Designed miniproteins, single chains. Designs and how they scored, part 87

Each design is a single chain, and the fold is of that chain. pLDDT is the mean over its residues in the fold that is shown.

## One batch from the design tools (miniprotein)

Design m3188
Fold by ESMFold2-Fast:
Structure m3188 (fold): chain A 94 residues (1-94)
Amino acid sequence: SRDQQSFDQLDQVSDTLRQITDDATRNGDTTSQVIFDNHYTQIQTIIDSFRQGRISSTQATQQAIGQLQNLITQLPSSYADIVRQQLQRLQQIQ
């Protein structure tokens, strides 16, 4: 279903943000780590609201798209492609 597809993609976004946060932490990139961690927290809040039925799959996807668009403007080039891939996948399921 569209809702399951949105849920699965939001979980992939969450997992990707966790991975790049951990990578930044391992590399001592404190600036990127803080940025990624903040966006990870926002994505988790969106997912939790969707799981609780407080927002629709469309609203969750739209909010996540906004978060990833904002993140891309703050990214060093080394992380840009992985975040753009997640953004494109979210845009395809709207």
Scores: mean pLDDT 82

Design m3189
Fold by ESMFold2-Fast:
Structure m3189 (fold): chain A 62 residues (1-62)
Amino acid sequence: ELEREIRLALVEIVLGIAKANGDSPERIRLLEEAVKALEAGDYDRARTLAEQAGNSAAVNAI
């Protein structure tokens, strides 16, 4: 779906910013897992992982 593709692109942008800012490897891994959950269509899992990463921009994008 176009909606899922847009959300996925936004979370990928947020992940790129987190990596550029030198965020912790643990938070980066959680965001990478959130991207995988979105690819699978599991919005609840993706949101939970973004929340665990402490990344409000990623949570809001999902």
Scores: mean pLDDT 81

Design m3190
Fold by ESMFold2-Fast:
Structure m3190 (fold): chain A 73 residues (1-73)
Amino acid sequence: VLGAILNGARAYKEGNYDEAIKYFQEAIELGEKRGSKLASLAYRYLADVYEKQGNTEKAEEYRKKAIEMEEKA
């Protein structure tokens, strides 16, 4: 889970947004198995990536999901 987040963050910093989205989605799926805190972090990164791509609706949606998970964790 953490490894997928780290790979996603690296891709995001390199401007490889498609690869970053892929890794963060994988981290969310793995995070559901091991607890919600890592999933919330992945949602925050997904929101940042979608914002950079100009998809403000998706960015706001994932930012909200991250907050909801943090409150329930």
Scores: mean pLDDT 76

Design m3191
Fold by ESMFold2-Fast:
Structure m3191 (fold): chain A 61 residues (1-61)
Amino acid sequence: SEIDKLEKELEELIKNKAPREEIIKKIQELVDALKKANPTDPNKIAALELLESLLNHYLSS
């Protein structure tokens, strides 16, 4: 799925210590995709909340 692909891409960017702006862009793409999917899975909902928190942290730093 698109979400699974974006999740793997984000993990690879973090593993490879990619530039902060690339990580921010990928988190935003994943958050947008998860919101559009309207998740009912508790793990997906928790992931969305964590990603939104992470995005805000990066943007505020």
Scores: mean pLDDT 80

Design m3192
Fold by ESMFold2-Fast:
Structure m3192 (fold): chain A 60 residues (1-60)
Amino acid sequence: EEGTKMGLANQAVIDGDFEKAKELLKEMGLPDEEAERYIKSLQKMVELGRADAAAVRAAR
């Protein structure tokens, strides 16, 4: 619940709810720019995992 805001933000990015992810990260004290950077990095990892079913290195 509350102690898992980072986990909720990660889940929001996976779900495609970037506004919610950004809100959660900002509530944790991250500035706007850092929150956007974090979301973009997570998006890249998720997309790499979906780009090819043979790409088992999705989470590195």
Scores: mean pLDDT 70

Design m3193
Fold by ESMFold2-Fast:
Structure m3193 (fold): chain A 57 residues (1-57)
Amino acid sequence: MEERRRLIEEARRLAGLGVRALRAGDREKAREYFRKAAELYEEAGRPDLAEPLREAS
């Protein structure tokens, strides 16, 4: 439970950084953040959260 929660929290943080990068016009950085966030969501057993981020990356 604790490890899964940490993965979700880190993924959420990275997704937020991705959104910030998009708003700043940095598509490449945003793509990298979304990719990392999607990987962490998948590791946490949440492919439903990873799928939209994979589309954005």
Scores: mean pLDDT 81

Design m3194
Fold by ESMFold2-Fast:
Structure m3194 (fold): chain A 75 residues (1-75)
Amino acid sequence: SAAAAAKAAELRAQADLGERRGDIMRGTLQAIEQLEQQDPQRGQELRDALSEEKREAAERAAREGQALRDALAAA
């Protein structure tokens, strides 16, 4: 529907701001879950984009932590 399309565009804009506004990211995730009930295709697209960003951030943090542990063990 036109309403679901407009809401998907709004949620995408909010998701793009997530890194700068952590309080918005949690709300955006919940809104995406609600959108999936009305428009599963658009909701899934937004969820996949958000999930990929979180996965990449977690992998970077894990690599940085491991490098620090290895450096400390070698010292």
Scores: mean pLDDT 66

Design m3195
Fold by ESMFold2-Fast:
Structure m3195 (fold): chain A 74 residues (1-74)
Amino acid sequence: MRNELAMALYEEAQELLKSGGDPRMVQAYITVAKLIAQGYSLEESVKKASEENKLTPEQAEELRKRAEEIEKKV
């Protein structure tokens, strides 16, 4: 369900924060989780999160791939 995906994305953000990852990527995962919880599709959520957090094309692609991998596990 969407809530399970949103929770998994928040957990990814927390783990990235603990490992000293890029703060923009941490915020991007949080934004995707919030948008998924609001009923947006994963594709729309990733696009909006990438734009809002001013991600590079490489960071946006990483976000998309990782979010899709997480979706397949929930």
Scores: mean pLDDT 83

Design m3196
Fold by ESMFold2-Fast:
Structure m3196 (fold): chain A 109 residues (1-109)
Amino acid sequence: APPPPEIEVEGELGADGVVGGLRLRLLAPRPPSAEQQAILREAEERARRYSALGLTGAASDVLLLGIHRLFELYAREHHDAASAAAVRESAPVVAAAEARLAAAEAALA
């Protein structure tokens, strides 16, 4: 199987302790597949929208969910037990992020 995706989260730490300019960077494979590009684009666009509203926590949660979707895709396509285990182990963190995003989206509606 090809190696699992290598993902780097980039951001700049301000003097106030707030991280700005949050983005996902895919290190491998290059170029990313159409499905990987779709996941990255969706996550970055949603994170940008929340960041524009000053909701940096929600923006970070969107990026975390994007990373989780990339690992789910890899585990599904390659039947990779280690990636599947990582997805299962992160499930409580992902559920908490989804709950926070649902609350943020409800507050914006």
Scores: mean pLDDT 69

Design m3197
Fold by ESMFold2-Fast:
Structure m3197 (fold): chain A 110 residues (1-110)
Amino acid sequence: SAEEYLEKALEALEKGDYDSALEYLKKAVGIHLLKEDYEGAVEIVIEFLDKLKELNLKLPEKLYNFIKEFIKYLLAVGEIELAEKILEKLKELFPELDLSEIEEELEKAK
């Protein structure tokens, strides 16, 4: 299930296994996307980002690139408010990240 993959992603993150964390996150998100459950996919990503903050971790580049692609995908399917929700979470948790590229894509989608 998506919840089982999220649990495995969070466990991998706690162990510092960022490659496994990303693969499990992709599987959890993918299950919701196959059902066109964009809200469920976004909640999975937000729970993962909250775990990064809890563990006082910086966002690894590979994970950031995946989240960037996911936001662009949400914009492409018209889920602008859900894309904004993830962007707001990134700004809260990682205020030093340059999110200008994502903000530009969001503005183009409006």
Scores: mean pLDDT 85

Design m3198
Fold by ESMFold2-Fast:
Structure m3198 (fold): chain A 67 residues (1-67)
Amino acid sequence: MSKEELIKKGEEHYKKAVEAAERGDLEEAARHAQKAVSYYLEAGEEEKAREVAREIAELIREAERRR
């Protein structure tokens, strides 16, 4: 798998993670975010991986904190 293919897969999973978080599906959001982070790290995009992980973790924390 090329670096460009890894980035594309990371973007696809990031998009799915955001969509899942927006509709309150936190388990699916976490699953897709984990895949996105893994693909970005494999591609050597450590900064983007950290940004994605932070963004989704923040959304999950906010949702879990609210009852």
Scores: mean pLDDT 80

Design m3199
Fold by ESMFold2-Fast:
Structure m3199 (fold): chain A 90 residues (1-90)
Amino acid sequence: KEIEELLKKAEEAEKKGDYKTAGEHYEKAGELYWKKYKETGNLEYLEKAVEAYEKAAEAYEKAGDREKALEASIKAGVAQLVIAVEKVTS
């Protein structure tokens, strides 16, 4: 529920043109999805974390915050690598 509320707040911020706030909410959602993956081992949470971090990166780019956009993109890439490794090693 908390993650869904963050995603909803991010979407509402995007609709208002508040891309900085949208990026912050998407990034937080990604962090919480990654935490759920660590707790459960369920790769679906990492897949959702990738989506959240990619949306954060897009929002930060629109806000003009290239550093935070790059950081979010790196986090998405790391999550994708973990997914790839887990699928090969299973």
Scores: mean pLDDT 86

Design m3200
Fold by ESMFold2-Fast:
Structure m3200 (fold): chain A 74 residues (1-74)
Amino acid sequence: MKEKEEKIKEARKLYEKGEEAYKRGDLETAEEHYKKAYELAVEVGDEELKKKTFEKLIEIGVEHLKRAVDNVLK
């Protein structure tokens, strides 16, 4: 199915972009890319990619929360 193949490719590219953004500390950009990758992974039924993107979103959430707490507690 042409649409499914393209969505899988897009989801994988978004995951890679999220990884690069996360490595450079751009949590907002990383979160957006991982969210889009997760949505596409759910839509196409790619359980492995869905799990990976979900785990990364949790990591981003934790890191974002730490930064927010540090900004309040300074």
Scores: mean pLDDT 79

Design m3201
Fold by ESMFold2-Fast:
Structure m3201 (fold): chain A 80 residues (1-80)
Amino acid sequence: SLRERLEELLREARELKEIAETEELSLLELIGLVLRAIGLRFELELLRPSVPEELRPLLEEAERLVEETLRILMERIRSI
């Protein structure tokens, strides 16, 4: 279902943010995580027009976490 897919994407976004904040990562691992985060952003963008009002908070939370993760990862790459 759409709800189950959004909950899965939200879980993936939370996991990605946790890794980006807490783990020591090589440049290649940082790049890999950026690509994963971009993939999540793309999936959320594709789903957005189909998301009903009751599921909007799940979508918005996942989008927020993905953008925060990308900011963290890009800052870490720039510091290398």
Scores: mean pLDDT 88

Design m3202
Fold by ESMFold2-Fast:
Structure m3202 (fold): chain A 59 residues (1-59)
Amino acid sequence: AADPEEVARLGREAAEAAARGDVEAARRYMEKLQEHTGVAAGPPTPEGVMRTTVLALAR
């Protein structure tokens, strides 16, 4: 289910991981975001995480 609070939380966790260079953690959070929302995960970069999260929240 696309819970906006959960989507925002996953996006924040992915963004924090990407910002610290933890590509593996960022990818895993983005995969969870995609599983919950159906929005395709972008690259595990701060920009990719932001775009994916915004698209997920718009659904």
Scores: mean pLDDT 75

Design m3203
Fold by ESMFold2-Fast:
Formats: structure tokens, C-alpha cells, sequence
Structure m3203 (fold): chain A 52 residues (1-52)
């Protein structure tokens, strides 16, 4: 859904996690890689679970 900014951000976070799946990731590291706050990462991951 290209018009959904939260879904777009979720996919970017998910891609980063998959690319780095060979090591433990911190929420801070994900946030810095995507360019958002740690709180935003937590909320977007919760949003992604709600899409299931």
C-alpha cells in the first residue's frame, strides 16, 4: 500500500532486520539505520503485527 507511510516505514525496518539477521539488533541501531526514533520503531513493529 504505497500511500500508507507507516507500512512503508515498517517495510524499511523489516528489510534492515532481514539484511542483518545474522546478528542481534538493538532498537537504537534499527532507528539510526532507518532515520527515526526508537519509540517510532517500537510503534511501527507493533503496527506490522496488527497487519497480520
Amino acid sequence: MPEDPTLALYLRIRNYIWENSDRPLTLREIAEAVGVSVTTVRRVLAYGRSLQ
Scores: mean pLDDT 74

Design m3204
Fold by ESMFold2-Fast:
Structure m3204 (fold): chain A 58 residues (1-58)
Amino acid sequence: GAADDLAAARASTGAGAAAGAASARHNFEPKEQAEDAARLGGADETGVATARLSRAGV
C-alpha cells in the first residue's frame, strides 16, 4: 500500500546514501561517479534554494 511504499522509499534513501558513501571509498572511476553525484546533489540544492526563495517569496 501507499504507507508501505512510503516506508520503502525512506529506507531506500537511507540505504542509497550509505551505499554511496561506502562506494566512494573504493572509487576506481571517480570522474563519472562524481559528475553523477554532483548532478543529483546539485538538483537537490537547486530545489532547496528554489524552496527558500519561494518561501521568502514575493
Scores: mean pLDDT 51

Design m3205
Fold by ESMFold2-Fast:
Structure m3205 (fold): chain A 97 residues (1-97)
Amino acid sequence: MDELIDDIVENVKKAVEAEKAGDRETAWRYSIKAITSAFNLGAEAGYVSREEVNKVTNTLLERLRKELGPEAEKYIPFIEGAIQLGYTAGELDRKYE
């Protein structure tokens, strides 16, 4: 598995654990780290192809749902959004290189 996928999953897990502990500030920090890694994943996959973006996105979402269950669902829209922003950035760089 890609190191970025592992980083995203790990940071979402830590955000969920912090929320369950009532530590919203720590949960926010881990959420931002997950979103940042998701943007980087989208950018790197975007340099390869649109098909690669779809593949890594599906792999990541399957891992999040498998490892965190329903708790993952509230993070998924933000992670998907970050991947799409990263993809757009990577596609623009390729077009003007």
Scores: mean pLDDT 82

Design m3206
Fold by ESMFold2-Fast:
Structure m3206 (fold): chain A 81 residues (1-81)
Amino acid sequence: MTKEELLEAMKRALDYARENGDVDAAVDTLRGILRYAAEKLGFSKEELQELADEVLEYTKDLPPEFREKIAAAIRETLESL
């Protein structure tokens, strides 16, 4: 999978959460994609941070509670890798 394919999958998870009000499903999907990129695709911490930054920019139009939960989940996942 390319970085662009991973980013598209993460954006789709965010769109689903927005449409269905299920931020926990988005959090689980984003955590899974970041871990997969690190552990199976060999992405560096820098590449994971770039992917995370693109996703966080995509969340700017979401409600504050959604943005904070997504941002926290991404931060915690990156800190665990």
Scores: mean pLDDT 82

Design m3207
Fold by ESMFold2-Fast:
Formats: C-alpha cells, sequence, structure tokens
Structure m3207 (fold): chain A 68 residues (1-68)
C-alpha cells in the first residue's frame, strides 16, 4: 500500500540515524504494527533501510547512503 509506505518512509526520514522498532514506527506513522513490519521488510529488501536483529526484536533505520 503506497500510503503506508509513504508514512513509514516519512517517519524514518524524520528520525534519520535512529534505530526504531516496528511498533514505534507504526505508532508514529499511524499504521498497524503488521503493516509497518511488512513495509519495513520490503524497504530493507530494496536497501532503503537497514535491519538489526536484537533479543528484543528487529530494529530499523534509514540507510544514509540511499536517503541523502
Amino acid sequence: DAAARLAVVRVLEEHAGEWLSPAEIARLAGVSVATASRTLRRLAARGIVEARRTPGGTLYRVNPAVVV
């Protein structure tokens, strides 16, 4: 969904350099956690965001080489 992708990307750009959970991104973007997780996996597959696996879950941040 294009609208969810735009909202998620906007949140990541506003929080450039920060590692955020899917739940945090979902809250900030106004989408469900399931929608945020699906969108983030797609963006990570395209190299737009970086994913880091932690014991508390996966964190995401915008890839600085792509955004600027």
Scores: mean pLDDT 79

Design m3208
Fold by ESMFold2-Fast:
Structure m3208 (fold): chain A 60 residues (1-60)
Amino acid sequence: SQREELIKFAENVLKHLLDVQGLPESKAKEIVIDILMTQEGLSREEAEEIVKEAMERLKK
């Protein structure tokens, strides 16, 4: 589904920002929210929901 693809995309970008670039979690989340809004046309609320799910999956 499109939602699942967006969550997987967000997971991959968050992993890179957190693990490779060493950004704090708050900054990494804001960057991915901005990418989802700008590139995928999501609302802020939709982007925040995708990023929340992606972060929860990464913390398993």
Scores: mean pLDDT 86

Design m3209
Fold by ESMFold2-Fast:
Structure m3209 (fold): chain A 82 residues (1-82)
Amino acid sequence: MERIERLIEEVRRLGREAARAAAAGDLERALALAAEAERVAREAAELASTLPEEEKEKAIEELLRAVGEAGRLIAEGLAAGA
């Protein structure tokens, strides 16, 4: 779980940084950070698929929450930066 938890926190961190870049009008940086967050999220999902059912369920739930939050923050940042 520790590796997956670390990847989920990285998704949250990258999402916040992408949102900040978007709010500042730095679309190129925002897109690059969002792409990195997506890559890290895919890695976390692949690792979660190898876990026992109960751990997998928790990891997927936390990952989906982190991805959703990142997407929402980026969308809000884009609206603020426009």
Scores: mean pLDDT 84

Design m3210
Fold by ESMFold2-Fast:
Structure m3210 (fold): chain A 74 residues (1-74)
Amino acid sequence: EEIERIKKLGEEAKPEYVKPLAEKVTDSDPEIRRAAYEALLKIAQKLGPEVLEPLLDDPNPAVRVVARHILDKL
């Protein structure tokens, strides 16, 4: 299941997972968007806020907004 895969990426918390998860925060399925948001938050909590800095310059404004909201929650 895709949501379970996304949660696993958040638990493993590797920097290489940030970009694939950022793509999922713009998914058409709100459950997938939520899971990706929570996984990115978990990665930032474990690795530090710096891991999300590249997302603040993402060409997709929705990705930039999500990254800002996650950083504000830390």
Scores: mean pLDDT 82

Design m3212
Fold by ESMFold2-Fast:
Structure m3212 (fold): chain A 83 residues (1-83)
Amino acid sequence: GLEEALKLLEKAIELAKEGKVEEACKLLLEALRLARPYLDPATYIALTLRCIGLLIELRLGGDKEKIAKEVLELAEELIEILK
């Protein structure tokens, strides 16, 4: 449950720092799915849409460095919410 979500978020942060941005986004989405029972509905929807938007931007050839920074910020924000 919650511990698994936090572990995935830590891995997503490491992958984003390594430039493995698509893998980081996918782990972020899985962490959000696992964290869903621990989040209010508005926060869950907002964070999920932000994460999906980053994945779409990446697949359309967006700036990988900028997207990596946004993935890091989103993962850190989610960790703070779940603490």
Scores: mean pLDDT 86

Design m3213
Fold by ESMFold2-Fast:
Structure m3213 (fold): chain A 64 residues (1-64)
Amino acid sequence: EVLEEIRRLADIAENDPEKFDEAVKRIQELADSIEDPELRQKAANLLVAAKIRRVGNEIDEELA
């Protein structure tokens, strides 16, 4: 459902630098639409994890 869509967008954000900004924006929009605080927190955690992995990949790409 919504969390599965967010996970899919997080994978896109991690792996495709050209789509990173749009994926992050869409994840934020979906997270804001969640009324359940527990699910919203899970969405926020997925977004943070995707951002951290993207930064790690960017460093590896530049240093390799």
Scores: mean pLDDT 73

Design m3214
Fold by ESMFold2-Fast:
Structure m3214 (fold): chain A 81 residues (1-81)
Amino acid sequence: SSELKKLKEEAEKLRREAILYEASAGVYEIGAAVSELASKNKEFEEESKKLKEKYLKKKEEYEKKAKELRKKAEELEKKAE
């Protein structure tokens, strides 16, 4: 069925997009960890704490987006059964 093939292709596309968001979230997690280390130096404490919070917020946003994309992919895969 062409309809079943389309659903599977759309699900694969969403899963690939989710992987990219998960990878981006990982980059922000590394940035937050680096900012945490920088915050141990009093000279950079305030700016590094703000940067850590900003990176953690971006991580959460990207992880949420990835989760939504994976859920949508699973719903499409279930319809293709």
Scores: mean pLDDT 88

Design m3215
Fold by ESMFold2-Fast:
Structure m3215 (fold): chain A 70 residues (1-70)
Amino acid sequence: SAAAQAAATAAAGAAGADKETTARNVRLMYEQSTGPGRSGGALGAGGAAAGADKETAAVNAQRGSIAGAS
């Protein structure tokens, strides 16, 4: 959801990560989990729900985790 995504983004910022580093990590995670061109129909309703909402929130949460790892 948008609220969870905003909270995860704030957490990444609070971790002190460089904007470039966080953007790169989020992109890589998104490409591996959802990937460009995977958003359309092939995964069905379950995949769309997980990828569009759950994965987006998880990727943003991971951005904060990666920032803390440095």
Scores: mean pLDDT 49

Design m3216
Fold by ESMFold2-Fast:
Structure m3216 (fold): chain A 62 residues (1-62)
Amino acid sequence: VEELAREIVELVKKGDFEAAHELVQKAIDEGVDYDELIEAIKKSPFDKKTQTEALAILDTYR
């Protein structure tokens, strides 16, 4: 989950929102725990603005 969260936030930081949305959708479809993914993003070594953008993408799926 930590690696997946890192990839999502990294895509958001790069401005690749389409790939970030696709990765989130795939994770949810594969049964990744949504709350664990949120927590992993919050603990990722990225700035708060990028984390907030990633969390906004996740919020779209719940």
Scores: mean pLDDT 78

Design m3217
Fold by ESMFold2-Fast:
Structure m3217 (fold): chain A 83 residues (1-83)
Amino acid sequence: MPLTDSEKKLIREYAKYKVALEIKDPEKLQEVAKLLGLKDSSQIQPNYLIYEGLLRLMGVPQEVVDKEEEKVKEELRKKGIEV
């Protein structure tokens, strides 16, 4: 069954938080959070955990999550951010 628009939005939000959480430089993290439209860099880890729980309950395949994560990374690379 194809994913709903709501499910696609949840997967994309999770991918954004996951990519942001992997950034070790605090200044780079703030820039990435701004580019991805994340409201507050201090909320990245809490929001990541919330979305991870939601995706687990939904039974989303890891392949779908990995593909969206790579898409987010490609968007950042096009804006000159190394991820």
Scores: mean pLDDT 78

Design m3218
Fold by ESMFold2-Fast:
Structure m3218 (fold): chain A 76 residues (1-76)
Amino acid sequence: MEELRETERRLTALVEAAVNAYLASQGSDTAVATPGAGEWSPEELREFLRALGASEETIEEALRLLEERRELARRL
């Protein structure tokens, strides 16, 4: 349970960091709708982060965290 919560926290923080970096580059006049990180499919997360201009390394890390979250949830 705690490991699942930690993985969700890390994934959320990584997505939020990417959104904040994007907003800083565009100025504060752009609103970004951020879905709950825990509800993403791998394809949706990849596309969202690429749209924000995230690095391939950041995208790969986020997808790894999403996979880890799914594995931990399955083993409850």
Scores: mean pLDDT 70

Design m3219
Fold by ESMFold2-Fast:
Structure m3219 (fold): chain A 70 residues (1-70)
Amino acid sequence: DMVKKSHKAFTKSLVQVAGILSEEEAEGMIDRWAANIKERYPSVTQEEIDKLVAEAREAFAAAKEAIAKA
């Protein structure tokens, strides 16, 4: 599944660069990723996209929290 592979790779990259990204920059990247997936894979439902977006946001927030406590 290309969508699942894309999500996993994107989320991993987002977490790795969490220390140098602002919240606004991360939101912009997540929104652009979601729009790209929706355009390239029109069979994916909005509900699936929303779930993947929520997972990416949670991963980024967790990474930021970990950095703030270090």
Scores: mean pLDDT 82

Design m3220
Fold by ESMFold2-Fast:
Structure m3220 (fold): chain A 70 residues (1-70)
Amino acid sequence: VELPPELVEEIERGVAAVELAVLLVIGEEDREKLKELAEKAGIDASDEVLEERLEEAKKRREEIRELAEE
């Protein structure tokens, strides 16, 4: 069974998006790697957008840490 090219591209973008999300949550600092995954996921890979996503991930980690310290 041959997958349509559109579906293959969509799956590849989805995998890249999940990898990006996981790396952001664990605190990956390699911005080149984050940019590469963002581009593959079809996400704007500008420094501004990546900075915003890193700050969001940092905020979520801080919220989890605050809950754990209760």
Scores: mean pLDDT 72

Design m3221
Fold by ESMFold2-Fast:
Structure m3221 (fold): chain A 58 residues (1-58)
Amino acid sequence: MDLSEEEKKAIRELLERNPLPSREEIKELAERLGLSEETVIEKIMELQAEENRKKQEA
């Protein structure tokens, strides 16, 4: 994904506050960042996969 540092930070902050964000939260974030909902969802899944990988290795 070709996202800016600000966009990546905003998505990470959402996940820090709510690991399972609602569709409404995803839509609002996508609109604020000028991204599609699909792009935000894909990045969320990527970041969640990274955290799950760390958890499985513990």
Scores: mean pLDDT 75

Design m3222
Fold by ESMFold2-Fast:
Structure m3222 (fold): chain A 57 residues (1-57)
Amino acid sequence: MIVVQAVGPTPEEAKEKALELMKKEAKEKGLKITKYEVIVVRLPDGRYLASVKAEVE
């Protein structure tokens, strides 16, 4: 299981950063991503936090 988080000024940018971190970690560990979920939360300062949870084989 891979869990990564990223912050961005828009929901889309936060998601993109988190997905790139997920892909990087999977590649470094030689794992294949079978399924993932993305949750985006608005922070009090107006930025967005994207949390990605990935199942790997």
Scores: mean pLDDT 83

Design m3223
Fold by ESMFold2-Fast:
Formats: C-alpha cells, sequence, structure tokens
Structure m3223 (fold): chain A 58 residues (1-58)
C-alpha cells in the first residue's frame, strides 16, 4: 500500500531538508516543507518547517 512509500518519501524529504539547512538555504528547506505538506507527509513537513525557522535564526 502507499503507506510504506509515504514513509520512505518522508525520510528522504527530511534528509534533503537537513542538507539544505546545513548550507543555510532557508528557501530550499521551506520548499521541502511545502512539498511534504502537499504530499500528505505531515511529519516531514513539520520537521522541515522547524528546520527553516532554526536556519533563519542563524
Amino acid sequence: HMKEKLEKLGEELKATAQRFAERGDVRGVRAIAETAQLNGVKEAADYARKLAEEVEKR
């Protein structure tokens, strides 16, 4: 079913958001958050939004 695909997608999106965060790319992290939200991967979306706020404070 789509559930395991969404779990893998969520992990991949979280990893990509973390990579953008490491380079200080707030816009990139926010784009990942929106992508996760649109795909129903709420945990990844929340994670990326929090990362974006953290990077923005740097």
Scores: mean pLDDT 79

Design m3224
Fold by ESMFold2-Fast:
Order: C-alpha cells, then sequence, then structure tokens
Structure m3224 (fold): chain A 78 residues (1-78)
C-alpha cells in the first residue's frame, strides 16, 4: 500500500535496524522477509499505534539518521 511504506537506508543489517528501532519505540513486528535478490535488503511489516506500516530496509547510510527519519515518518502516518 503506497502511503504506508517507509524506505530506510541504515549501515547495519535489516534485522539489527529493526532491533534498534524496537528499543526506542514500541513496535510489533508482524512479518520480515529478506529480498532473495539482495540479502542486504528486507521488507518488514510492523504495527505502530494500531496501524500497519511497511518498512523497506536496505544497507547503506547512517543508522541513527535512519532511526530518526523512520520515527518521524511513522508518527506522520499515525
Amino acid sequence: MEGDTIYVEADVSPEEFLKRLAQVTPIKILSFEIDPENPEKATAVIEYRGKKITLVIEKGGDTLEAIIRTLQAMQELT
């Protein structure tokens, strides 16, 4: 769903990014799928404040900036 997707670039694995995000804000991870063509890319569906949000996470960029941007985008979607 187009409006509920956040694109994330972090310098850690997608699993480590989700772990760090969960440490700063309460989220429930509903699904997690690694891209078969790129193991450094994954799609996660999370629940935040009762809303389902899709995260497309790829390795690259700064993890702290990615967390801040993701939190802002999640707050704007809820």
Scores: mean pLDDT 81

Design m3225
Fold by ESMFold2-Fast:
Structure m3225 (fold): chain A 64 residues (1-64)
Amino acid sequence: SPEERLKLAEEAVKISPNHPGAYLALARAYLEAGDRSKAREAVQKALEIDPDHPAARRLLAELE
């Protein structure tokens, strides 16, 4: 469910706060939950860790 995916993504960020992939999973979970604003914040966090991350850059473009 979207709620279970969000909980798992939040846990992944807590375990791996410096991994851009964890924030990407969180962004995807927020989009499934309908929270575009929080999804954008999560993508921006991924790009703070890895500015050249292709999946994060693509997702940010989709959110514009």
Scores: mean pLDDT 84

